# Designed miniproteins, single chains, continued (4), part 104

Each design is a single chain, and the fold is of that chain. pLDDT is the mean over its residues in the fold that is shown.

## One batch from the design tools (miniprotein)

Design m15609
Fold by ESMFold2-Fast:
Structure m15609 (fold): chain A 87 residues (1-87)
Amino acid sequence: MSEEEKRKLEASELLIETLKKLAEAKAAGDDAAAQAVLDEFRARMEELGIPQERIDAWVEFLRTLYETLSAEQIRLLAEHEERVLAE
């Protein structure tokens, strides 16, 4: 596997994990926990060497999902992404 492919896989796994955590925060009504999840996602993506503009786009996307979707909808999206990643 190339370093680029490995980085994309690690980023995809982190996205799925982040969606699951956001669904839990949404179900709990804990906006502070949701913000902490987004901050952790940003820091971990930076450690993976993902370009800042791409990280910003992903954080905005995740923020929008958290604000517009129910906890159940976010969980279903995480399950969908996990199935796609599993082939």
Scores: mean pLDDT 82

Design m15610
Fold by ESMFold2-Fast:
Structure m15610 (fold): chain A 94 residues (1-94)
Amino acid sequence: MSQRDIDAVVAALEAILSDPSSELEIDGNVITIRHSDDPLVVATVESAVDGLREIPAVEVEVEGLEVRITLHGSPEDLAELNARIEALRKKYGK
């Protein structure tokens, strides 16, 4: 995964996590996001998902109000992503 791809993933996750109703879980290289059915939140999530789908190292599955993101990268890339995601969790109280 490139640094640009890492930055894009983090930016997409921050957009979703800025909504107080959004929840995030991490299991290895899989990120699961649950969000509200508020139309504004749904539109934000759809925009973020579209951006993530453009990244070759990222797989996205959407099931109702749940988004599953699978990251394909080196252990170093995944470690950087996890560190940046934990910083987002701390910033947004997640």
Scores: mean pLDDT 80

Design m15611
Fold by ESMFold2-Fast:
Structure m15611 (fold): chain A 92 residues (1-92)
Amino acid sequence: SAAAEARAIASQVTALGIRAVGNTLDNQSSDDEVKQANAAVLATAKAADLLVQQGRFDDARALIDQVTALIDQGRYAEALQLAQQAEQEALA
């Protein structure tokens, strides 16, 4: 059901937030890197919510997976750029 898919995506966004905090702590990230990681998670949450409202569940999952991979690699600036671009495209 659409409600079950929306809940699953919300859970994935929550998991991404926890993962981002863990990765920045483990990597002893700078204040700017922590801000970028947190901003990427927030932009991903907003973009995913918009995509879910549009019935674009696969796009929401693909975005979360791509942002997660970049955060896992410590590529926080790229994660933020990707998430912000996805948010902008979902708003258009």
Scores: mean pLDDT 89

Design m15612
Fold by ESMFold2-Fast:
Formats: sequence, structure tokens, C-alpha cells
Structure m15612 (fold): chain A 99 residues (1-99)
Amino acid sequence: DLARLREEFRRLQEQYRQLQSQLSSLDPDTVQRLQQLQQEIQDLIAQAERLRRDLPTLDAPQARRAREELRRIYERIIGLYEEMIGLLEAELERQREQG
């Protein structure tokens, strides 16, 4: 269900923002990795938006292929957010240990 995947990525995006607000600073390697992941997510969101916009204009076989592509894109976005959240959680724990 594409709606379920889209809802999941929205939840992860909100979780990511919440974690960012709890951090005073990030180490440069973490910043670089997060920037790479954010760029991939932006590219995937742009692809998903194009597919969603085109979806109502497609015939049944094309629409089926487009929905499968949207599913793969949303699953990839979810995985990237999970990686970003993991990086922020690790950094938050390090900052708590440092005092």
C-alpha cells in the first residue's frame, strides 16, 4: 500500500527533525554523510512527485509499473531516513556521554 509507505516516511521525517532539534553540533564526518543521504532523499522525492503527477494520465499497465516504481522509491526513502536517524541517535548518545 503506497499510502502506508508514504505515511511511514512522513513519520520518520518528523522523528529525524525531532532528533536534530536535540543536538548542539555534529562532527564533520556525520555532517558529510547526512548531506549525502539528504541529497539522495531529495532526488527520490522529486522522482516520486513526478510519478505521482503522471499517474492519473497512464494506462493500466503503465500505472502498475509506476506504482511499483513509487513503492521502490518510498522503501528507499524509508531506508535512508532510518540510516540518518541512526546517525543522529548515535551522535546524541555521544553528546550525552561527553556532558
Scores: mean pLDDT 83

Design m15613
Fold by ESMFold2-Fast:
Structure m15613 (fold): chain A 56 residues (1-56)
Amino acid sequence: TEKEEKRLEAVAEYLDDVYQKVLDLVKAGKLTPEALSQIQQDGADKYQKTMAAIDA
């Protein structure tokens, strides 16, 4: 269904956002477990909001 496609797109966006933020920290030499955890949490929060909008 169209909602299934939007959910797949939301997953892809979440993964890309996490990857880009991790890449930026790697380039800056600032990747720490704490920074990685924060990026994952921020991505999860954004993903949750996107999923809620799809289900509305």
Scores: mean pLDDT 81

Design m15614
Fold by ESMFold2-Fast:
Structure m15614 (fold): chain A 70 residues (1-70)
Amino acid sequence: SSEENGAKTTKLLGEKGDDLSAAGASSGGSYYAGRLKNVEGAENIIRAAEEAGSELAAKGGRLGFELGLK
C-alpha cells in the first residue's frame, strides 16, 4: 500500500548507500528498479547513495537499473 511504500522509501533515503544497493540488488528489486527509474523516489534514492560516498553502492544500483530495463 501507499503508506507502507512511503515508509520504505523514506528509510532508504535516510540509510547508507550500502543498504540501498542491497535493496536494489534483491531478486525482485531488479525488476522493480526498471519501473521505478522514472519515479521521484527512485531518483532520490540513487542520488542519496552517491552522496553517501559509496561509489560501489551507487554503481551497483545503476547497473541493476540498466540490467532490469534490458
Scores: mean pLDDT 51

Design m15615
Fold by ESMFold2-Fast:
Structure m15615 (fold): chain A 72 residues (1-72)
Amino acid sequence: MKEELERLAEELEALGRELAAKGTPEDQKLAGLAFAEAVRLRGEVEGASQEEIDAKAREVLQQYLAQAEALR
């Protein structure tokens, strides 16, 4: 079970990196969503609190949304 979540997080991180590399505002938003979901999966594997997971995922998403706005 943990191995499956770790694999999914790794795949989402890889997808996020590919999307971020494309450099469009839309791809930056999608990269943020992919990285935020990877943070949630990794936090679940590590046994982090839901508050910590939510805060970290939100921070990552907001970072990429801000980057997307900067590219407009």
Scores: mean pLDDT 83

Design m15616
Fold by ESMFold2-Fast:
Structure m15616 (fold): chain A 83 residues (1-83)
Amino acid sequence: VTAKDKSPFDKNIYAEGYDDKTVKVIDKEKNEVIYGPFKGHTGKVTSVKWSKTDNNLFTSESEDGTTRTLDAKKKEVLKIEKH
């Protein structure tokens, strides 16, 4: 795990980024993967952050130079930004 953020809406839900380029959403109470692995980054994931206003949205940043906005409930990438 290279990056991790706890959901502001549920204390058991975490978004985690990995050096294998994947992102997962995990329920820590059940110790299970709820969503993912999200595959799309071509480099190591360096940051993950939950939205403060939408309980389904989080962002992932990667060494591939992109930031992706992901919907954990719909299991889709909503936005890709180059930084």
Scores: mean pLDDT 73

Design m15617
Fold by ESMFold2-Fast:
Structure m15617 (fold): chain A 92 residues (1-92)
Amino acid sequence: MNENQNILKLEDGNEIKIIIKAYKDKIEIKLENAPEGEEFLIKIKNLDTGEEDQKIFKDEYIFEGIKEGHKYKIKVKPIGKGPNYTEGEIKA
């Protein structure tokens, strides 16, 4: 298991902690200190194959069917607020 942690700063100055955990078969994304009712767009890209997926979620999301040993780029932003993503890379 590999773990990456990033901070997303919202326009109101609030900071959300993004926790990314990679397992051999899945990647788990968890948000800490997210505002109640806020929805997030998450994008994932396999940097070895170029395959991409995206989802809307609130507190936690799991991407299944990841490939062990591949690098993934993950981008997260709030829906309807700001143009900027917080980005992180993780190896499964």
Scores: mean pLDDT 75

Design m15618
Fold by ESMFold2-Fast:
Structure m15618 (fold): chain A 69 residues (1-69)
Amino acid sequence: SFELTPESVEFGRELAERLEAGADPEELEEELIKHFKIDKKLIEELKAASEAGVAMPEKHKEIMEKIAN
């Protein structure tokens, strides 16, 4: 099963905080893609988990959904 590492979760939290501070979502999306090495399968699994009600920051979910688009 797909599972985020603690480091990846912390990275996502940092991106969400930067987005709240007014960072460009596109820039944050590029950083997230680089961190996960553009794994579409991983992105789709994470999006599905988020849609199923897995607790995650709204801004982190927004970034993941934009990447999956």
Scores: mean pLDDT 61

Design m15619
Fold by ESMFold2-Fast:
Structure m15619 (fold): chain A 75 residues (1-75)
Amino acid sequence: QAALDVQLRNGIAELRALPDEEVIDPERVRRGVETAVALAEQSSNEALKAELRATLEALTGSPRPEIAAAAREAL
């Protein structure tokens, strides 16, 4: 569980960095979101689940349509 929580924290940090990337690959964005959601479903850490949800909600407002679409689909 501790290792899973570390992976989830790292995934959330990577999602937060997506809008700052110069080149966006829609497939990699979708895969990153799907992986973070899958990790959250396996985790019992309510605080990390809430943090992922807040991060995804923020990303739905991204000016990058690929990021906004992936985040919206995950919610």
Scores: mean pLDDT 79

Design m15620
Fold by ESMFold2-Fast:
Structure m15620 (fold): chain A 84 residues (1-84)
Amino acid sequence: RVDELLEELKRAVLEGAPEEEIEELRERILALVEEHLENNEYPDMSKEEALERVRELLAAEIEILRKAAKEGEEAANELARKLG
């Protein structure tokens, strides 16, 4: 379930989906992670600490994917401009 949402998030970012759609997917992933943490005990980590770490990882992944998407778009636009 989380894996499916992560794949959907990555695809949405790479395909240039609206910011609102990306935000909704991020929130849905975090909600599922929070539910998982409520039902499972982590002996060396608090629920809040684990959620913050996941939030950080998701933000970093989104930034990396957005950069890749922008670089791809710029390359495609440059090619189109040169070819006419």
Scores: mean pLDDT 72

Design m15621
Fold by ESMFold2-Fast:
Formats: sequence, C-alpha cells, structure tokens
Structure m15621 (fold): chain A 60 residues (1-60)
Amino acid sequence: SPADELRAVVAEMGAALKAQGREEEADALVAHFEEAIAHASDAQRAAMLATLREELAEAA
C-alpha cells in the first residue's frame, strides 16, 4: 500500500541519518512522517512518496 511504501522509504531515510550520526533527527523524521501518514489521504501519501524518493535519489 502507499502507506507501507512510505514507511519503508522513511525507515531508509532514518537509517541514512543514523549512519551520519544524526540519530535524534532520524527519530524526529520517522515520528513526523508517522503522524503525517496517519492524517493523509491516499493522494497525499502518493505525493509524499514521490517527494521522498526524489530526495533519496539526490542523497545518493
């Protein structure tokens, strides 16, 4: 589902931040997106997923 895909991408972003020694930021990011996902429509979840995938591509 889009929500499960979003959680997977957010977990990957969190892991990348932790690898950089930014553990508090990683935990805050995951908590923020869990709340955002819970309140989002399916269309908003799809838009979030597209944005996060683009950010991950930029970070690579």
Scores: mean pLDDT 79

Design m15622
Fold by ESMFold2-Fast:
Structure m15622 (fold): chain A 85 residues (1-85)
Amino acid sequence: DYNLKTLVVSNLDPEVTEEDVRELASKFGKVKDVVVMRDENGNSLGVAIVTFETEEDGKKALENLNGLELKGKKLKVSFAPISRR
């Protein structure tokens, strides 16, 4: 099962920050949280997790962000899987 409020955005340019992702995602809905995955040296792994306030906003963002070119890279966007513990 997938969380329809949370997107995994991959193939990000290493220069893209949480602020850049938030600004882009906020065009499509109310953003609750943004996390860019980083290594121990603070280098971006090219993956961000974006959480929206509603499932409708998440779906709209997926449709508009998937395949979008940002800083010369095509974004790959999917819904986040529900974590099992």
Scores: mean pLDDT 79

Design m15623
Fold by ESMFold2-Fast:
Structure m15623 (fold): chain A 92 residues (1-92)
Amino acid sequence: SVAEAEEELARIAGLPVSEIRAWRALPADQWRARSAALVRDVLARQRARMDAILAANPDLTAEERQRLVAEMVAEVLRLIGLLTDLELLRRK
């Protein structure tokens, strides 16, 4: 549902659901600008998290490193999917 997508996006973004709902009321160009900024911020956060894990665990195998990258990619793809779905469901 739209409400579930908004709540999931808010969770990934680290923002209250009310702010996501306010963003959805913005003109299309402003929504796209905020969406692009959010994707950049989440990518930066995921990169920093991965770098911290790698620094704390230098003995990680290639397979374990690949799993960390896969988790990062999956979360970013989920974010892009949610943003795309919500854009298609916009009334304005």
Scores: mean pLDDT 82

Design m15624
Fold by ESMFold2-Fast:
Structure m15624 (fold): chain A 83 residues (1-83)
Amino acid sequence: SMGELLVEEARLTMDRIIEADKKGDLLSANLYLIVLGGILYVAKRLSEETAEEVIKIVEEKLPELSPDLQKKAEEIIKKVKEE
């Protein structure tokens, strides 16, 4: 389903943010955060269940991010939840 593909893309995007962060490539990490924001926004519009699953994936991987990137990812989740 489209929801399943979006959940998979969210997981891959989080892994890319983590790898960029580990390499000190903050430009790539921040660009992937923008992509993550788009994924979450689309997920919310597909279904509440899909959005919840994407949020869970992000929350599971949050502790692997540096403090500044973790804060940015948390702000993206909050913004989607406020809609």
Scores: mean pLDDT 86

Design m15625
Fold by ESMFold2-Fast:
Structure m15625 (fold): chain A 80 residues (1-80)
Amino acid sequence: LSGPVSGRVVLFDRQGNLHTGTAEGELAADGTATITITLDDGSTLKVTAQVAEVEGDRATVRIAVPEAGLRGLAGLRLDP
């Protein structure tokens, strides 16, 4: 699975607060995802992560941003 992707993210901060948003970016053939996350509050994060699961045109990516104290999942789909 490789190419342009978009989807949704769910992240938790150190206090356990839920942050949701959108993600867009690229999947590489080696399973690396380079994505830009835009949270619902308007905050933007750029992350590189490894794909955890693939199902057809969908991929689940584990997100960790230790410097911001955020962690969670992105659900991505290949753009048509």
Scores: mean pLDDT 79

Design m15626
Fold by ESMFold2-Fast:
Structure m15626 (fold): chain A 67 residues (1-67)
Amino acid sequence: SAKDVLLERAKKAGIEVPVAEEDSVDAIALKIKLEAERKGLKFNPAAAQLDANGNFLNPDAPLVSAK
């Protein structure tokens, strides 16, 4: 699922967040953004952007980067 892909991408970047079953993709992306900012990293919202079919628009873009 898009949620699982987003969490795997975050984990590869060293970002792990608590996930509830009711969390939307947008809610998970917000949690990742906040955790990245807490660690001094820049979150790339374009990397978490979905198309109308629920596929990532930028699947190969890094989710977070060093400042």
Scores: mean pLDDT 80

Design m15627
Fold by ESMFold2-Fast:
Structure m15627 (fold): chain A 82 residues (1-82)
Amino acid sequence: VLEEVEAALREAERALRAEAEAALAAGVPAEEVLARAELAGAEAVRRAAERLLAAGVDPELAREALALAEERAARARARLAA
């Protein structure tokens, strides 16, 4: 359970870093780079939480992670829309 959560967090970190590197290389402003990276990370956590929930692995933790990921994704999208 914890190992799978840690793997999901590492996956989110990789997604966040990859998006940040791509955006930075494209000359995107720092504010937008951070928002894009945050969104990518939140989406990765959401996908991982959905997989855990579907598999019946720690449903309470998965539900909490899903809710937090949705909240963070919404904030990142709001920043990108501003």
Scores: mean pLDDT 79

Design m15628
Fold by ESMFold2-Fast:
Structure m15628 (fold): chain A 62 residues (1-62)
Amino acid sequence: MKKEEEKIEEIAEEWLKILYETQGIPMTEENLKKAKEGIKEEIEEGIRTLEEFEKFLEDVKK
């Protein structure tokens, strides 16, 4: 997994666990997988945004 994907997924997993915990729903591996599927587009957009920022930083550095 790319580092960008790994970081975004970890952040998303933490947010989903907090949301499920506040509702008293156990965050099992199956529940986490289903929840991640539900926000798949948001995760992918976050990864794309990070890649764009990396390019911006490289341009500023040069």
Scores: mean pLDDT 68

Design m15629
Fold by ESMFold2-Fast:
Structure m15629 (fold): chain A 74 residues (1-74)
Amino acid sequence: LAETLRAGGERLAARGDYLSAGDAYHESGVVYEKQGDLKGAAESYRLSSEAYRRAGDDERAREMQQRSDELLQK
C-alpha cells in the first residue's frame, strides 16, 4: 500500500498535479510509519514536502520536511 501511494504521487507529480502528489506522498509516509519503516516514511515525507513546495503550499512543505528530519534523527 505505502509503495502504491508513493507511485501514485510520482505519477501525479509527473503530470504537474503537485498538490495531489503531496497528499499521496504524505499518505504513503503515514502508512510506512504504521508499518515501522521509518526510512520509507522519511523519504515519502521528504517527497511530500518537495511536491507541496512546488504547489506553493509552503506551510505543509515545512511540516512534511520536519517530519522527515525527525524520523532520520532517531
Scores: mean pLDDT 83

Design m15630
Fold by ESMFold2-Fast:
Structure m15630 (fold): chain A 63 residues (1-63)
Amino acid sequence: PLGMLRVSVNVLVQRAGNGDMSVDQAVQGITTTGDWAVSQGVDRQLVQRLRDDAINTVRRLNS
């Protein structure tokens, strides 16, 4: 679950940075993947930190 979260988040960040996906779509995808990871037993606080870092990165790449 954690490994899949990291891979999925990295793909979403890359797609948003390349213009293949809107910032809003990437943020939604990151949030949904994070919620899934929590449902699979990944620590909620760890997921929250990874999510916040990824969302900040997406927003910075598209600023």
Scores: mean pLDDT 79

Design m15631
Fold by ESMFold2-Fast:
Structure m15631 (fold): chain A 98 residues (1-98)
Amino acid sequence: MGLVAMPPASEEQKALIAKATELDNAHPDGSPEARKAATHYTTAALYLGVLGDKELAREFLEKAEEYAKKVEAINPEAYEAGMLYIESLRLRLASQQV
């Protein structure tokens, strides 16, 4: 099977990432859950952007959301940042449904 070229981020996706970064910088969370969430949505971004593997991307986004929700009880603002990163990737996933 061939490689899939990485599409550019949409304007909406860039806006969500910018807002997420701003919140994350204001309310950093070093918990293991936050790190696992970040690892999973970063992995999802790689699968969506480089490999075009939507199934693996969905799986990693689901794992990212589970870990982000665990952060909610500890640091709600860091949770919001994580969810905005995940949502930016969900927008990219949705745009590639055809």
Scores: mean pLDDT 71

Design m15632
Fold by ESMFold2-Fast:
Formats: structure tokens, sequence, C-alpha cells
Structure m15632 (fold): chain A 97 residues (1-97)
């Protein structure tokens, strides 16, 4: 019994899902990139800073990453909130729905 929970219907997460609906990977929101990668149980293979983006009135630093989980490489889009401390990460979108 391992159902992966769908992310909350927060306005920010909903707006990110709509804007990045064509991204074939994991999308997460966090306030600490390193902590989120650790809590995913993932190995960070690459990390690229894309820039800053404002979505639904919230400012993010956006990163494109490749992580390895259970020997599988996964593309990840990371939305980092600097203005709010969050416990761990929230999942916005998954690669296989």
Amino acid sequence: MKAVPTSDTSPVAKAIREKYKDFEGLIIITSDVDLAIKELGAELISLEYIGEEEIAGVRFRVYKATVRIDGKDLPVLIFERQETTLPGYSIVAKPEG
C-alpha cells in the first residue's frame, strides 16, 4: 500500500501545474533545495539555476535538476521560496501523473 499523495490545491501549486503542464518530470516547492533532495532520498546528479519567477504573487528561485532515485535518473523542476520557511518539500507534479 504505497499511494503517492497528490499535492494540495494551493493557488501557487495549481498555477505552477498549469504553466508547466508539459514538463515531463517531478515538480516540487521547497524553501531549502538541499533538504528537499535529502528528504526525496535522491542523489543530486546536476543542478542548474534557471532564474527568478513570480507565480500567483509568490517569488521563486527556479532550478532544473537531474536526481537519481533507486538507480533511475529523474528530471526535477525545483521552485525555491526564499521569503517563507517550509518543512521539507511539497509535490506539485509527478512524471507519470
Scores: mean pLDDT 74

Design m15633
Fold by ESMFold2-Fast:
Structure m15633 (fold): chain A 90 residues (1-90)
Amino acid sequence: VLLQRHIDELKKQWEEFLKKIEEAVKAGKIDPERVKSLLDEYKKTTEEAKKALEAGDFDKVNEYISKQKEIRKEIAKLAGLEELPEVTEI
């Protein structure tokens, strides 16, 4: 039951990051084509993290979170975002 709160918080953090990128794209801070490629990779990694989470494989969830952090840093650097939503490991 308490674990569900951590899961919901992770999903919220993933959603908040996507929202910040959408705002940066609307502001014209980055090339849409370049951001699209990284966003597609981020979405795939997020989907795999969700599958690992449903399977109870927390080691894989943390591995995907680490990959997401790398992708997020690249997107943030390109989009001019200095503050990234923090992702808590399980």
Scores: mean pLDDT 70

Design m15634
Fold by ESMFold2-Fast:
Structure m15634 (fold): chain A 100 residues (1-100)
Amino acid sequence: MLNDLLQQLVSKPEQTVSTLKQIADLLHLSDSVVEGLENYSSVEAVLVFLDRAVVELNASPETVKELEDLKALYFNNAPENEILQQAVVILKKLHKESQA
């Protein structure tokens, strides 16, 4: 399930908000994490989602640092596909941390 949603996040940007809502359900995140994401571009929606998710899940300092590195890639105009692939890595780490 999670791997299919992560593939959709990269391959189907028109479904980004719907995919993030399903990921939030899998991670047992509150509805507030996905509020207003439809007002962002697909990449920006993912970054806002991750910013909220690392706080709510009390993510490890290593995962928080990887998110800050990802934000730096976005602000330095890295390709959207590269940003989304790195976001997938962070989401997999958040899922593992939420299961511990």
Scores: mean pLDDT 84

Design m15635
Fold by ESMFold2-Fast:
Structure m15635 (fold): chain A 113 residues (1-113)
Amino acid sequence: MSPMERLRAVVQETLDRLAEIWDAIWRATGGRVPEEVRLALAQQLTELHRLLAESETLSPEEAAERVLAALDRQIALYRELLATSEDPALRAGLERMIAVLEEARRRVEELRA
């Protein structure tokens, strides 16, 4: 695999895992997810998909830097949402999403080493 193919694989696997966790949250809460959480997720999924599309025109180093910046912003946002969330199922889901994003961040850093 090329460096870009490895980076794209990490982002795609991360998107797939986030989608599975989100489906679990939606089912566990009976759809009772705050609008701010739903909008935050939609924006973040859009950002990661845009990075995948733009990766065709970026160097692997530039693509990795943009992915790391996006992951750091997403981790910070989910930590803020976790701090203000009272629903146990939503909290558990946000903790899993943070763990997935932190794992993705480590994998991207390893690709740059």
Scores: mean pLDDT 83

Design m15636
Fold by ESMFold2-Fast:
Structure m15636 (fold): chain A 102 residues (1-102)
Amino acid sequence: MEILKKLYEKAKELLSDPSKTFDEILNEVIKEIYKLLGKPLQKEPPKSLEITAHLILYVAAEEMGNEDLKAEARARLKELYPDLTDEEIDNMIEQIKKEIEE
């Protein structure tokens, strides 16, 4: 999906700035998702949007060799959605990777 490729490139750009915190990077990724969807920012993003933002950060951090941010993205996702199993998260990561890599 073209949107996922654009999000991946944006996440890599944000992760290349060592001055940014995880929360600042996450907020910018969420903002980019709303922009790409042509929708205004909302105080409470949908669950699917928050999941997508965390998964994109995980994939981008892995590609950039940033193990700390990769671990943080997964941990934050599990904290927000504890009912998500590791298998479900891994399956979603693989699907995003496939769509980014074509």
Scores: mean pLDDT 80

Design m15637
Fold by ESMFold2-Fast:
Structure m15637 (fold): chain A 76 residues (1-76)
Amino acid sequence: SEIDAIKAAAKAKLAELLPKIEALDPTSPERKALLREAVDFVAEAQKAIARARGDEERLARIEEEYERALAYIDSQ
């Protein structure tokens, strides 16, 4: 299904990014960039699933969580 494909893509992307993030120093700009990439990819996947389900309330929540995640990364 479309939703299963989106979930599989997100899982594959995280499997690629998480080991790279873990290998980097917490203060490195490269780690911050990879965290942003992971957050962007997960948010896009969640929005695609919410749109496929017609869930407008979930879309609004995902946007709020995304903005909060970006603010957190920027504060590091």
Scores: mean pLDDT 85

Design m15638
Fold by ESMFold2-Fast:
Structure m15638 (fold): chain A 66 residues (1-66)
Amino acid sequence: SPEEIAAILASGDVEALEKLLTDPDVTVRMAAVWKLGQLEEGKPLLEKAKTDPDPAVRKVAENALK
């Protein structure tokens, strides 16, 4: 649900955020990547996000690694 996704994004739970990287909604994946970029433990998952089929998701991951 949108409420559950919002709660995960607010939580900073890297394990839960990793599951959102496989969400069918591009905007959900972009939000998860942006949040993972704020977390030290999220950095390995940014490398996975750089291989996402959507260029917008890849760009968020690249920007988070600056």
Scores: mean pLDDT 82

Design m15639
Fold by ESMFold2-Fast:
Structure m15639 (fold): chain A 85 residues (1-85)
Amino acid sequence: SALEAAVERAAEYIAEWVKEKLGAESIEYQVRHVEGGEYAVTLTATINGKEYTFSARIVVEDGRVVKALVAGEETGELWEIPIEP
């Protein structure tokens, strides 16, 4: 669906943004629907051969991503991703 396509594109954009922000060698992500317009993204970044896990939340309204936030569980990092409509 258009909604699922928008969420997948946002997740991919978030993954690339986080990879660039961290200077990571690679990044992998998985998306799951939580409730309503909220989606959870689990990101695994490899930095200098070590894996770090990040959690992201995507908020969708009318098939558009309106908010994206990333938190690093082990690093204590918190980032709001600038999502363009």
Scores: mean pLDDT 76

Design m15640
Fold by ESMFold2-Fast:
Structure m15640 (fold): chain A 85 residues (1-85)
Amino acid sequence: MVKFVLKVTLKEEIPEEKIREAAEAAGAGNAQISKQGLKFYLSGEAESLEDVERLVELLMSLPEVESVKGGYVYKGELTEIDLEK
């Protein structure tokens, strides 16, 4: 189990449900979403780092998404993900 926190920055406003649907499609458990203007904070649990990476890819595939940044905890270690490259 991997715990994650992602910051999703948008080019334009989208419904919170669109972010939730992407998280569910990636298999994220206990997903919690907090919206602040053009930013979403998405936290939850995944079975593996590959599932977190898949979630990031799904979020980045949305035309309204500008960037996804975040950290995850795997075996007690927090690692930052830089996806603005």
Scores: mean pLDDT 70

Design m15641
Fold by ESMFold2-Fast:
Structure m15641 (fold): chain A 101 residues (1-101)
Amino acid sequence: RVRALLRELEEAALALIRAALAGDLAAAREALERLRALAEELLRLFPDDEELARLLRELLATAEELLAAAEANDLLKVIGLSLRIIGLLIEIERLVEKLLK
């Protein structure tokens, strides 16, 4: 279940990045809402883990900045924020794997 949730979180984040790079603002907003819902579900599974809560909040804040950059047609900022999202996903996956051990 938790690993399936992580996979869906990654898929939503990658969908957001693809939509933002394509200038598809409707798809980007849909992906952001999906990402937010999945992050909230993951927080409910690990309510006492402050580091996971911090990483998930940073992921959502970065995703919101990515949408704003896409709306502003700032391609360089979209690329930079996309790389930051990928880095945050790697950290979240590593932390959750430690929590499952």
Scores: mean pLDDT 87

Design m15642
Fold by ESMFold2-Fast:
Structure m15642 (fold): chain A 92 residues (1-92)
Amino acid sequence: TKEELLKKLEELEEKLKKAKTKEEAIKIAEEVYKLVVPYILTDESLSVEEKIGRILRLIGLLIDVERSKTVEEAKEKALELIRYAKEVVESL
């Protein structure tokens, strides 16, 4: 459900706050992506174009996390991805 997904995203945000390595931040961002993309794809209210736009934004944010040079930058980009994911889920 939407409530279960939002709870999982909140748990991942708390886990991100405790992350000490870039690799931990990347794994959290990948988990968010894997949870949210199927939710977007199965939503009947969104057009194909709206689904593509949201997924491309998530992909771009995930790439930003992976390309981060420091742990601090990776955590900042991963937090941006989680916040965008929450906004998308809340809007559906």
Scores: mean pLDDT 87

